# Ledger of designs, part 19: designed miniproteins, single chains, continued (5)

Each design is a single chain, and the fold is of that chain. pLDDT is the mean over its residues in the fold that is shown.

## One batch from the design tools (miniprotein)

Design m16636
Fold by ESMFold2-Fast:
Structure m16636 (fold): chain A 105 residues (1-105)
Amino acid sequence: PPRLLRLSPLLAEITGVDEPLTPEELLNALLTALAKEAGVKEKDPNKVSGVDLLRRLGAEVDPEDPDVIHVPKDTLLGKLMGGKERFTVVEFAEAFASQLTLVEL
């Protein structure tokens, strides 16, 4: 069955969506919001890869640990991480998951 995710108030503000979304719809809405912050002038921001979007936001993968990401605190991505400038992919996934509630039938 399709799983719907309810967004936290922070994610609803970032995405501009207040209704439950599928994981694909959530990813597309989040990528669109991040692309706008990154100043992406691409006509279809969903065609920008996540890695390219992160680089445009000033995010960098740590060269000694590919699971570690560095971002500026004043970005939307930094806000999702509670103002952290350095975090692992796992810490990002856990923090992001805390902004979501599974809608049960």
Scores: mean pLDDT 65

Design m16637
Fold by ESMFold2-Fast:
Structure m16637 (fold): chain A 88 residues (1-88)
Amino acid sequence: ELQELYDILKKAYDEFKEKGLSLEEFERWVQEKIAEAEKNGDELTKKAYELLLDYQRRMEARRKALSPEEIEKWRKELEDFLNYVKEL
């Protein structure tokens, strides 16, 4: 379960990075993925995309108030979280 959640999150994160989406484009893309997951009854995928959206929204809100160094700290905290989930 936790390994599956990690795999979904990692895949979604990699797709987000490759697309180079703005926050608005990312929110639209994630909402479409959430709607598809709900339609298919895939609760795990839905939850993964909801977590990714929440994380990115928090990052963007803080980005407007934070220095580049603080943004880098948040990026590292996300990587640490993903590594932690992988090891569970």
Scores: mean pLDDT 69

Design m16638
Fold by ESMFold2-Fast:
Structure m16638 (fold): chain A 95 residues (1-95)
Amino acid sequence: PLFSVLSQLSPEQRKQFAKNYQDLLKLGEEVGKELGLSREEIMEAMLEAAVEVVKEKTGLEFDPAWALVSLLTYGSEEELERLKERFRELARERA
């Protein structure tokens, strides 16, 4: 669960996560409305995209919730854009 992972972060890290997560949620709402996808389908696409982006960078397959939190907390601008691009691709495949 995302909340359990967040409880291990410092206040500064949680603030960075919150900002990036709000941006991603806004994108998810826009894409979900355009494609007619549920919140569950949007969240599944986000988690899958996060796992793939972290695997591209590290060569390792992480827990989806941890992959997402790690990218939103520590990810570079390039990695966050890659996450958003891959999320859009996976969402379109689900529609």
Scores: mean pLDDT 82

Design m16639
Fold by ESMFold2-Fast:
Structure m16639 (fold): chain A 82 residues (1-82)
Amino acid sequence: NKLIEEARKLAEEAGDKLTVMAAELLEQAFKEKDPLEKEILLGMALINLGVSKLTNPNDKLVQKAIELLREAIKEIEEELAK
């Protein structure tokens, strides 16, 4: 997924481990076939993104990475709604 790949690169450049972990969790969520485990991975990613957003409010790279990962989350949620 290009959104997750781009977001991970921005998060690694910024040195924000929480957003990097969120990207890795979302990559696993795209591969996961079990709906419950997919939801758990999404929940963990959302927690990491929420903490990162609060702790890096003025970091433009982190904020952009969070935006890209939120778009990836919408794609996964649309798959779960099928």
Scores: mean pLDDT 83

Design m16640
Fold by ESMFold2-Fast:
Structure m16640 (fold): chain A 74 residues (1-74)
Amino acid sequence: SDEEIRKLMEEAIELLEPLYPELAKEMRLGLPNMSPEQVITALETLAQLLARSDPEVAARLREILEEVKRIVEE
């Protein structure tokens, strides 16, 4: 559901906020207008970008991504 996808994306934004507060703010502003496909692309991009600098955050973003994919593929 859209509600479940939004909650998962909000969790991803909360993980990013301590590291990248301006990015987190922009993502929150954009969230109401994001399609499920855009959420998937954003999570994939963020996980790739953070894989070296913040591997624990990247791993959690990948977990959130897989859950979003599960919901979309219903």
Scores: mean pLDDT 84

Design m16641
Fold by ESMFold2-Fast:
Parts: structure tokens; C-alpha cells; sequence
Structure m16641 (fold): chain A 63 residues (1-63)
């Protein structure tokens, strides 16, 4: 879906900028988590990319 693509691209861009790498399984989990949270809270599309980056940042900081 478009939302899945936006979330994934946002995380990948953030990882590249941070010099970090995640395996595909972890990326898939972060994308699915972002989409689930957006859907569950009825968040606007404009928050999708920021939310995806926030989830990736939290994961990398507190893993």
C-alpha cells in the first residue's frame, strides 16, 4: 500500500542518515507497528512518516 511504502521509505532514509542498518524482519515489524498505530488512533497521513521515524529512533536508542 502507499502508506506501507511511505513508512518504509521514511525508516530507510532515517537509517541511512544515522549510519544504522536493520534486518528486513525488524524493518517489517517497525512498518507494521507504525501502520497499526496510525490506523488505531485515526492519525492524519501527514504524521505517518514522522511516526515511522519515531518508532525507528526509539528502537535504536532503547533496544
Amino acid sequence: STDETIARQAIETYLAASGATLDDATLDELVEGTLGYKRGLSLPDSLLAPLAVLFADVYLTYK
Scores: mean pLDDT 83

Design m16642
Fold by ESMFold2-Fast:
Structure m16642 (fold): chain A 81 residues (1-81)
Amino acid sequence: SKVLSVEETKQRLAALKAAVEAAAKRLRDEEGASDARVRNWLDAQIQLVRQEAAEETDPQVKAVLEAGAAELEAWKARFVG
């Protein structure tokens, strides 16, 4: 159902956001990655979410994906080094 799809998508995006933040922190703290490298990696993740949103036919699921991509884009702005 659409309700189940929306909830599943929200849970998946929440897990993705947590994984993205953890991976970006690991790249900086453990691998010594520059802010530019972190931003480039985040751009790749954002593009994947935007592509999924573009291919989505359910308007409620699409809105959740677009909101998720916007949140990641806003978070990426903190890596300005």
Scores: mean pLDDT 78

Design m16643
Fold by ESMFold2-Fast:
Structure m16643 (fold): chain A 98 residues (1-98)
Amino acid sequence: GPMSDELVEHFVSMIEGAKEEQVVIRVPGDSLPLEVNARIVLELARRHPIAAGRYLLANPDLVRQLAREHPEVLARILEEIAKADPEMAARLRELAAA
């Protein structure tokens, strides 16, 4: 809905001008719906794939939850990360399978 789109655009706007090494993304615990988190991470992966990969490696429970509930979105995220770092994408696929 409009609020979900505004949240995604807000987080994307915050990271768009940042250097990948300086991007720190924290998704608030249970306060954001998983679908909104999935959309934010996908947009992060499209713009800053290494930052997205680092964020997901730091949050393995989120990777497993995405693999269970939104496997199609996780697949797109991993494809974007693999374009920049195929080894990082392989590590994330291992986490998704665990």
Scores: mean pLDDT 72

Design m16644
Fold by ESMFold2-Fast:
Structure m16644 (fold): chain A 78 residues (1-78)
Amino acid sequence: MDEEIRERALKEIEELTDKAIQYAKEGNISQAARYSVAAALVAVGHALELTDPELRQELIDAARKAIKKVGEAVEKAK
């Protein structure tokens, strides 16, 4: 169960992050921020459902990495 939650969450985080990066590259900072926040909320929500602390940490790390990538894309688009 935890592994299925983790795999689903990681896929959703990746899809939302990719959209955020694409909007950032287009200069649409509002949409980039919206999708970045959505990715972080997905990560936190699913992490709270996991009983395995290592899998929880993996989702938290994925969210941190996603936020960093979006921030870098926004900075380069300025």
Scores: mean pLDDT 76

Design m16645
Fold by ESMFold2-Fast:
Structure m16645 (fold): chain A 61 residues (1-61)
Amino acid sequence: SVEELLARAREELLAAGTPESVVDAFVEMVRSLLAENPSMTLEQVRRMADYALAEARKAAE
């Protein structure tokens, strides 16, 4: 479920025009946070993805 969420967030960020290097850095950051904080919820991951997508969409208008 987290993997599916991150895969969708990656595709949507790329579709919004976010550079691949920035998208890859975001995904890596979330994976690192999950590894360090195993109690992190799917809801927290979704909120991070939603924030990144909102920022990308604002940049694209």
Scores: mean pLDDT 75

Design m16646
Fold by ESMFold2-Fast:
Structure m16646 (fold): chain A 57 residues (1-57)
Amino acid sequence: SATLRAVYRELMDRLDPSTPIGVLVDEAVALGRKAGLSPAEQVNLANAVIFEIARAK
């Protein structure tokens, strides 16, 4: 969805690779919930953030 893509871009813009992965996942879920994403979209957002962190190392 357009909302999921907008939230993903916001998270990527503020992504600090030194932040613990658990904190980044919690932030992704919280921001997704605040933006009105479904539970399935919140999980997809968290997985996308995890994938980007893994790719960045």
Scores: mean pLDDT 77

Design m16647
Fold by ESMFold2-Fast:
Structure m16647 (fold): chain A 65 residues (1-65)
Amino acid sequence: ASAEVRAVAEELVRRLPDDFIVRRAAADMVAAPDRAAAVEALREALKTATGESRRALEEAIRRLS
């Protein structure tokens, strides 16, 4: 992952360390081959995320778009 994608993933985990949806999305972002794939990982997580998890993922998508 690029430094920018990694920084966003690390910030997500730091903000919501006990949220399994956010942690899975962050791991998928770091494993993604490029920025577009990292954004798709966030969109996939967004399908099941609610409340604060959803807001954090939406913010991450905005930062990377």
Scores: mean pLDDT 83

Design m16648
Fold by ESMFold2-Fast:
Structure m16648 (fold): chain A 80 residues (1-80)
Amino acid sequence: KEEIIKLLEEARELVKDEEEIYTKIEILIDKIESTENPNIDELIKALEIIREEVEKNLSGEKGEKAIKLIEEAIELLKKL
């Protein structure tokens, strides 16, 4: 749980100039922190959508690193 939040916080920092993507990641972090039993499938789907939005809107090293962090978070969610 803490590792997933850390990955998403790092991804959020990389996308801070993309307000809509930043806000979506912030909402997911809050949902993971505030919910005892979050719907894992819903969180994975939301992160996959965010990953696609990062791929479309950010290019270069920052975009690639953000995508990798989001993918790592998805893999950790699948193990829960």
Scores: mean pLDDT 80

Design m16649
Fold by ESMFold2-Fast:
Structure m16649 (fold): chain A 81 residues (1-81)
Amino acid sequence: MSPEEKIEKLLEELKEIIKKMEEETDNTVRVRLQMEFYKIAGEIEEIAKKELSKEKQKEVMEKLRELGERLDKIMAEHKAK
């Protein structure tokens, strides 16, 4: 499996986590999903830094930023009492 294919697969896993977080009503479970997200995001960042060109690294980091902003929005919406 190429580094690019592995990153795409991990990015799909992050999207599934975001979808689960949007549907989740239990704050404890949502926090655990957030931790899983950051673990996978860290793995993507490590692969990108070691295996990809600077230009492809920027593209991957931008995708991670977009997913992270979506996660932050979900967490903020559930913080509102």
Scores: mean pLDDT 81

Design m16650
Fold by ESMFold2-Fast:
Structure m16650 (fold): chain A 120 residues (1-120)
Amino acid sequence: MIKKIQDAGNEAKKAFQNGADTAKRGLKAYLELAKVDPKNRKEYLKKAKELEDLLQTLQSNLDNLDIDTKNAVAETEADPSKGDENLEKFEGLLLLARAYLSYSEDLLREAEKKLAEAKR
């Protein structure tokens, strides 16, 4: 059980970090789009703001995750009956992290496609 909680926490951390890195790339791409395609600047800045807000959410989850994982491991060591509840919590965080990563990847792909089109 302890190892499963720790593994789930570590996988969630990797997924949130990948989401944050992808969102940063998407933000940069939309800000560049606002410069090279000024006719659509308002829409690109709106997408950039969505990615900036997502980055704050991802960073908040990352900042808490190491402490929460350590606390859940310690709690489960002290009371093994809490193992299933703690595992379910971290499995839920991993699913959430994967959803944010997928969303960040979709926005990045859209931005990169539009940026390639705008520079031709």
Scores: mean pLDDT 86

Design m16651
Fold by ESMFold2-Fast:
Structure m16651 (fold): chain A 92 residues (1-92)
Amino acid sequence: SAQAQEEEERRRRERAEERYRELLRQMSKLSQSQIRDMFNSIKDSLDPETKKMIEELLKQGKSALEIMLKLLESDPSISPRTIELVREVLEE
């Protein structure tokens, strides 16, 4: 039935969102040194504007989630729901 299909799609979305929230919770536990090590491993593949933004946020002592939120907010292709999930985990 159409209802069974809608329930399956909802359950799939809910499981994907919960896995994403759990990944975000793990990211929230990263130390400043761990975040900088990760940044140093990828920085040469980043555009200059993104690199500068991450450097400034790291200098301000921002967490991995706060950095991620700013990057997602600067990209108009990112869905509002994805941004909302990051904010929800930040408020925990």
Scores: mean pLDDT 83

Design m16652
Fold by ESMFold2-Fast:
Structure m16652 (fold): chain A 80 residues (1-80)
Amino acid sequence: DALELLARYAFDSEEVPEELRELAEELVRLAEGDEEEIRAIGVVLKKLGGTKENVEKVIEAYKYDKEGFLEKAKALEEAE
């Protein structure tokens, strides 16, 4: 389940918070259900904090420059 995968990476949970469900579904749709892209989105959200404002910022960043977003997410995963 793509939403469950996003919830695990972004919120350390099996469920996306109810108030963020629609925004999380939009992120999954933008990632086209790709597990690597969903993981990248989740890692960025986890580091920013899983708030509605941060989810909206991630959606905007992903729509603006998908490749640059994915490169930044990879750098954040490697930055211990």
Scores: mean pLDDT 79

Design m16653
Fold by ESMFold2-Fast:
Structure m16653 (fold): chain A 87 residues (1-87)
Amino acid sequence: MLPEEEVILKWSEEGETAEQAADRVLAELGARVLSRRTEKPKEKPTILSSSSGTLVIAVLHPDGRVEVTAISIDENPEVVHVEARVV
């Protein structure tokens, strides 16, 4: 069995973009960006909370790879995917 990934979930501060939140988490992890893509969802997500924010999901792989997904939950939702590596 391969070593399991570590999953880190963080909420950003209100007013951060998905890209800003992802970049901050990557910097905190000491990770170097390898690739980045930003997607604007075709349909707006259903927000069940009145709070705005960005949810950041970081997956740390045992070989040093890091995958970060940041999802903005506001009127202009964005999904940022970043592939990076701890150096």
Scores: mean pLDDT 68

Design m16654
Fold by ESMFold2-Fast:
Structure m16654 (fold): chain A 86 residues (1-86)
Amino acid sequence: PVYLSAEATTRASGGLPPVSEEELLEEARKTLDWLRENRQNGVELRVEDGRLVEARVLEDFVGVRLEAVDSENGESLRVEALSPRP
């Protein structure tokens, strides 16, 4: 899940030219750091066209929910690895 979200943000380097590969790698690193900091919490991430547009904490859960949408090809990826807190 952590590596998947980082990959999703860096995928923008293949689709859209306004952001450099270096900037996308830095954004992915910051996303990974944020996910590591929140690894004991449930988190929800939304990625649009390879860019992280929303991140929120889910207090009653542990794990991650990732939704990635590619508006160019109409493809969506949803990954959900959430468990209720015991």
Scores: mean pLDDT 62

Design m16655
Fold by ESMFold2-Fast:
Structure m16655 (fold): chain A 57 residues (1-57)
Amino acid sequence: PLNKAEVEAFLRRRFPHFSRAEVARLAALLTGKSREDLEVLAAITHSAANLERLLTG
């Protein structure tokens, strides 16, 4: 499982177009996910809003 700093680093590298606020919100939702889970989510969408929707229901 990834900690918050590792998730933020992944998001900044994979989605350089996300704002700091979007990265912070997504990191809170994705803390504790595996790297493999993050790669699956990244393959589904490149939109911060769509990622938040998938993670919150």
Scores: mean pLDDT 80

Design m16656
Fold by ESMFold2-Fast:
Structure m16656 (fold): chain A 61 residues (1-61)
Amino acid sequence: MMSVEEIKELLVRELEAARAAGASDEQIARGKEIVDRAARIAEERGIRSLEEFRRLVAELT
């Protein structure tokens, strides 16, 4: 099982990889804001899975 902080770190690393693939700094910054918002909601709801966290990110996008 993963902590919300561990999941957040993984998604931030994926965003950094997307920069190498041609994502703009603005797109990366927006992605980080969405991940931060999702992390706050996940902590409130006790979410412990990467899959559920990704669903939150999708809902906020």
Scores: mean pLDDT 78

Design m16657
Fold by ESMFold2-Fast:
Structure m16657 (fold): chain A 100 residues (1-100)
Amino acid sequence: MLSKEELIEQLRKLVEDFKKLLKKVKGEKDKDLALQQLKDGLMAGLETFKELAEAGIEEAEVLAREIEELLEELERTKDVDWGIEQMEELIKQAEELIKA
C-alpha cells in the first residue's frame, strides 16, 4: 500500500510532467503535431490517475474521467487551444489535491 506521502509525490511528478507538456505544446507551430503531443501526454496522465485512483485517491478517479472526456472532445473538435485551456484547469485541480 502506498503511503499518503508517496501518493502526493506521484501527484507532484504528474503535475510537473503536465506543465512540461503544456509548455511544449504551446511552443509547437505544427497544429497537427501539437494535437498529437497533447493527446499522447493526456493518455499517459490518464494511466497515472487510474493507478492513483486504484491506490485510494477518489479525486484521482474524477480527474481520470475528466481526462477521458477531454480526449474524446479533442478527437472530435481538434481544438488545440481549447485543449491547452483544459490542461491548465487539470493542473490547477491536481495542485489543489496536493495541498489538501
Scores: mean pLDDT 80

Design m16658
Fold by ESMFold2-Fast:
Structure m16658 (fold): chain A 70 residues (1-70)
Amino acid sequence: SVLDLSDPQSQKLINQAIDQAQSKGVSRDTALKQITQEIMRVLINRTAVTGKPVTYEDVAQAIENALRKL
């Protein structure tokens, strides 16, 4: 199943990650692109490969991975 990224909890995590990236001198657009790419990677692996739904913890892990690459 696809997570609703408009969910307030998911939006809070994404906004916090963008704020952290911007504090390091990364542009909002660059941060959003990297975060989106890592979330999409997790969606593909969990739903297409394993058949399991994406969890909130999966999204949090993807965001941490994105921040490490920025």
Scores: mean pLDDT 73

Design m16659
Fold by ESMFold2-Fast:
Structure m16659 (fold): chain A 73 residues (1-73)
Amino acid sequence: GTAEEARRVVEEYARARGQERLSADEAGRAGTLVTARTGSAGAGQALGDYLRSHGLEELSVEEAAEIIARGAA
């Protein structure tokens, strides 16, 4: 489904760059890619909202993928 595809896109983005963590800016770029691939406009917005509400500057790829997948659903 869309959520599973969104998670996979984020994981592929990080793997291609050799990253285990994503900054807020990198997460935003990954969210834009998810939107382009899945058609879900909410994916990138969900991650931005999560980072702001929790005062986070970065998070793990696993956490980012889960948040984006939930936003895409």
Scores: mean pLDDT 76

Design m16660
Fold by ESMFold2-Fast:
Structure m16660 (fold): chain A 65 residues (1-65)
Amino acid sequence: GAAAEAAGRAVRDGDAEGTRAGMEAIVKQGGSPAAGEAAVRAVEDGDRERAGRHLAGAITSAGVG
């Protein structure tokens, strides 16, 4: 959905604030807050691979398997 797309764009751009905002929207939909925080830290560390894995985990926990 729109929140996942926004978070994915922010991760690709290395935008920690955009990643946080996108993850907050995913968490409101039932996503893991811990996965959201981990994604933001990974972006801050410049580790986009790790951020992408945490984004996927947050989306999965948001209620689609």
Scores: mean pLDDT 79

Design m16661
Fold by ESMFold2-Fast:
Structure m16661 (fold): chain A 85 residues (1-85)
Amino acid sequence: SALEEVRRLAEELIRLGLEAAEMIVAGEVEAAIERYAPRLEELSERIRRLVEESGDPEVEEVAREGLRETREALEPLAEEIEKAL
């Protein structure tokens, strides 16, 4: 179901976001961006399309929570990320 798929994608997005944050905190900023940015962008786009195609408020809620948790993990590191780009 769309709900099961969005939950799986959101969980993967959060996991990758946390892994990226860990590498950035360890000082491996450029390596983390190269490794995780394309995957985070791909998953975010997949989640967005799933929300648009399903029209299901539950799917939208799960997607919103997943994106929020990923943002919260990376937001404190935004300056370090921007400087490395």
Scores: mean pLDDT 85

Design m16662
Fold by ESMFold2-Fast:
Structure m16662 (fold): chain A 81 residues (1-81)
Amino acid sequence: MEKAEAVRRAIDEGLRLAQERYPEATSPEETAQIMREAAKRAGEVAKKYGLSEEDAKAIEDTLVDGRNLEAARRVQELARQ
């Protein structure tokens, strides 16, 4: 599988978990927990599709903190492969 496709599937699965659980969140801490769980799922899906632990971690870090520029740049590089 191309790395770009693996990244897309990983992010899609993480966001799907977040979308399903966000309506149940009643506090900022619950929302943050859902994002951590979504990020962890995205990382596991990335590894399942052949991405390295470092690449999977970059996807996780980008989902937890969208302002992590180093993680975001690594994900952009993967999305071009």
Scores: mean pLDDT 79

Design m16663
Fold by ESMFold2-Fast:
Structure m16663 (fold): chain A 111 residues (1-111)
Amino acid sequence: SPIVITSLSLIQKLSVADLLTMASLGFQFDPSLLPLVAQKLAAAGESGVLDGAQEVYDFYRALRASDEIALRKTIEALETLRNQLKSLTTPEAQLALANIDSALASLKSSK
């Protein structure tokens, strides 16, 4: 079973890179916190979400993961957040999903 983050004060302090890193490590966010997660990803824009994804990749590389493993973990983090946020109907959630989809497209096109 995934570890579920329930602390609003924790989410308020986390960067987009932190949120993606937690998702990559198998953490899930409580449904009550997903609107705040969506607001953070929406506010970051396409470039901020991609920068956060790059920090996740760099985190795994620092742990001596291969390029292939680091890229896989980064894509899995984005897809995990995408799957949690896609049930939300708010404008912020739709913008967050667009920003995630942009980052996923950029990472998948670097073949």
Scores: mean pLDDT 88

Design m16664
Fold by ESMFold2-Fast:
Structure m16664 (fold): chain A 119 residues (1-119)
Amino acid sequence: MLPNREAALTLIEAAKLYLQGKVDEALRKLLSLSNEEIKQGILTLEGLYLFAKAMGEDEIAQGAKVALSVVSELLRLAKERGEDISDLEPYILPDWERVEISKEEALKLLDNVEKILSR
């Protein structure tokens, strides 16, 4: 069982807002969760990524990776703005700070992951 599907869905919504240029709304959505809930959401997305890779579900794996990448960017921005995210620093993946795909493609992949987690 994934640790927290609801937190993961909230992280995906925050990631989508960020990619749409709604940075302050994305940060408010992320920070609506406690640090523990953010951690559980990250672990849920990591679990989905590993499961999807094992099953050959490449689009789902890529969508989870995009979500983790954008969430890492948002957490770094929250830290820069003075939020205490020290408990979350071990869960930030530096290699996932870069989204090498278009915003349109990233949003499509996030929609696919959101639909799976909503079932």
Scores: mean pLDDT 82

Design m16665
Fold by ESMFold2-Fast:
Structure m16665 (fold): chain A 105 residues (1-105)
Amino acid sequence: SFSDGSLAFFEAAVEEALAENPALRPLLERIQRGEELSEEEARELLAALSVAFLKRALGEDLSSAPAEEQIARLEYALEAARKLLAGEKLTPEEEEVAQKVLDAL
């Protein structure tokens, strides 16, 4: 189940992303109104949210990395957490990443 702590974590990550790139606020407001973003706008927003999430959950600074790397690292971290929750076999690196994600939520 989605907890109040998980919601607070995601809200904090969004506010951190907006603080570093205020130009993202209009994109977020358009999503909240049910409007579709372009592929470029959606990628920019997802990359910025990925940076904020990775910094908060893993203590990693990927702000200088390409958007594709920022998004890929977030996908890796979320997949590691999913595997841990499902009782799947993890590498030591996946287990460390998964635990940090779950501890942050």
Scores: mean pLDDT 80

Design m16666
Fold by ESMFold2-Fast:
Structure m16666 (fold): chain A 60 residues (1-60)
Amino acid sequence: MASITELFLRLAEITELYILAKKKNASPEVLELIDQAIKNSNDIEKTKELIEKVRKMLEE
């Protein structure tokens, strides 16, 4: 049972990562993962996993 607060926090994190990815001219793969996280926002566990993967890719 996902809380609405958790959903909003994940969406905020996704938005911040999207802005950061665009500033760093990240690969299309990173942008695709962000899009998948948005589409799977109803699944908090999957969304969190995708967010962590994007963060790791942006740190390289």
Scores: mean pLDDT 75

Design m16667
Fold by ESMFold2-Fast:
Structure m16667 (fold): chain A 65 residues (1-65)
Amino acid sequence: DQRTQESTQTSQALAPLLAPPSRERVAASRAAGQPVLDSAPGGSDFPASATVDEIVARHRARLAA
């Protein structure tokens, strides 16, 4: 249970510093992440060697629109 202990210890150590996510925060993260996650699997518009900057720039343009 070494991995479980490390995971629990890290989460507990970070919890008071980061504060647990609220419904609003989770919803905001989902809204922000959802277009990226939805675009990532469909990234047929980008070659396999496409840089992260290129993908991020396009996603930012879509989010700004």
Scores: mean pLDDT 51

Design m16668
Fold by ESMFold2-Fast:
Structure m16668 (fold): chain A 62 residues (1-62)
Amino acid sequence: EKKELLEKAKEAAKAAEEAGLLTPEQARDIIRHAERAVETHSVEEAEKLIKEKFKEAFDAAR
């Protein structure tokens, strides 16, 4: 479950970068955040934190 969540987050971040919605730096930051969240939180908590990080990045990217 945690591995699947992390893989899904990595795929989403890369897809957003390829689509021009995120910079390479933002995509890397999201992946790093997802790795940390998965290591230190439950699956449900990690998923919420990852979603919040994506929202923050998209809002910052305009």
Scores: mean pLDDT 77

Design m16669
Fold by ESMFold2-Fast:
Structure m16669 (fold): chain A 90 residues (1-90)
Amino acid sequence: MAIIDAVDAAVDAAKPELLRLVEELQRSGKISPEDAELLKRIVEQGGLGTLIGLATVLAVNKSQGKDTSGIEEVLARAQAVVDAAEAAAR
């Protein structure tokens, strides 16, 4: 079984958790409403695209000198899901 299939399935299963995390970070003011909306769209895409999209948003915001702490928290949670799926597929 391809590791990509395991990652896609795990990220899709984690969508509700990732969406909830984005909402909590928006409520706490760690993520702007505009960034929260973008991150929700990225999470809703699902699969490996979620991780790539989150990493891209993080890289762009870092290049602009913006506070990335909230985005880093969402990416770290998504990365943990990927790492767990990869470990389970070994």
Scores: mean pLDDT 79

Design m16670
Fold by ESMFold2-Fast:
Structure m16670 (fold): chain A 66 residues (1-66)
Amino acid sequence: MVTPEDLYKALLEKGLSEENALLAARAAEELGINTASPEEVKEAALARGLSEENAELAAEALEELK
C-alpha cells in the first residue's frame, strides 16, 4: 500500500523542493493514492500549481511505487 509520505519521500529523492513534493503528495492523497492513475496525479498536480516537469515526476514516482 502506497502512502502520501512514500510519494513525498520519492519526490524529494528525485530533486523536488519540500513545497512541491508536498503539493504533489496532497494532490495524490485527495484523489486516493492507491486508486488514482499516474495521469490523474499529473493533472491534479498541474491544477495545484506545479510545473509540467514536476507534475510529470510526480506521475513517474507514483508509477514506480505501484
Scores: mean pLDDT 82

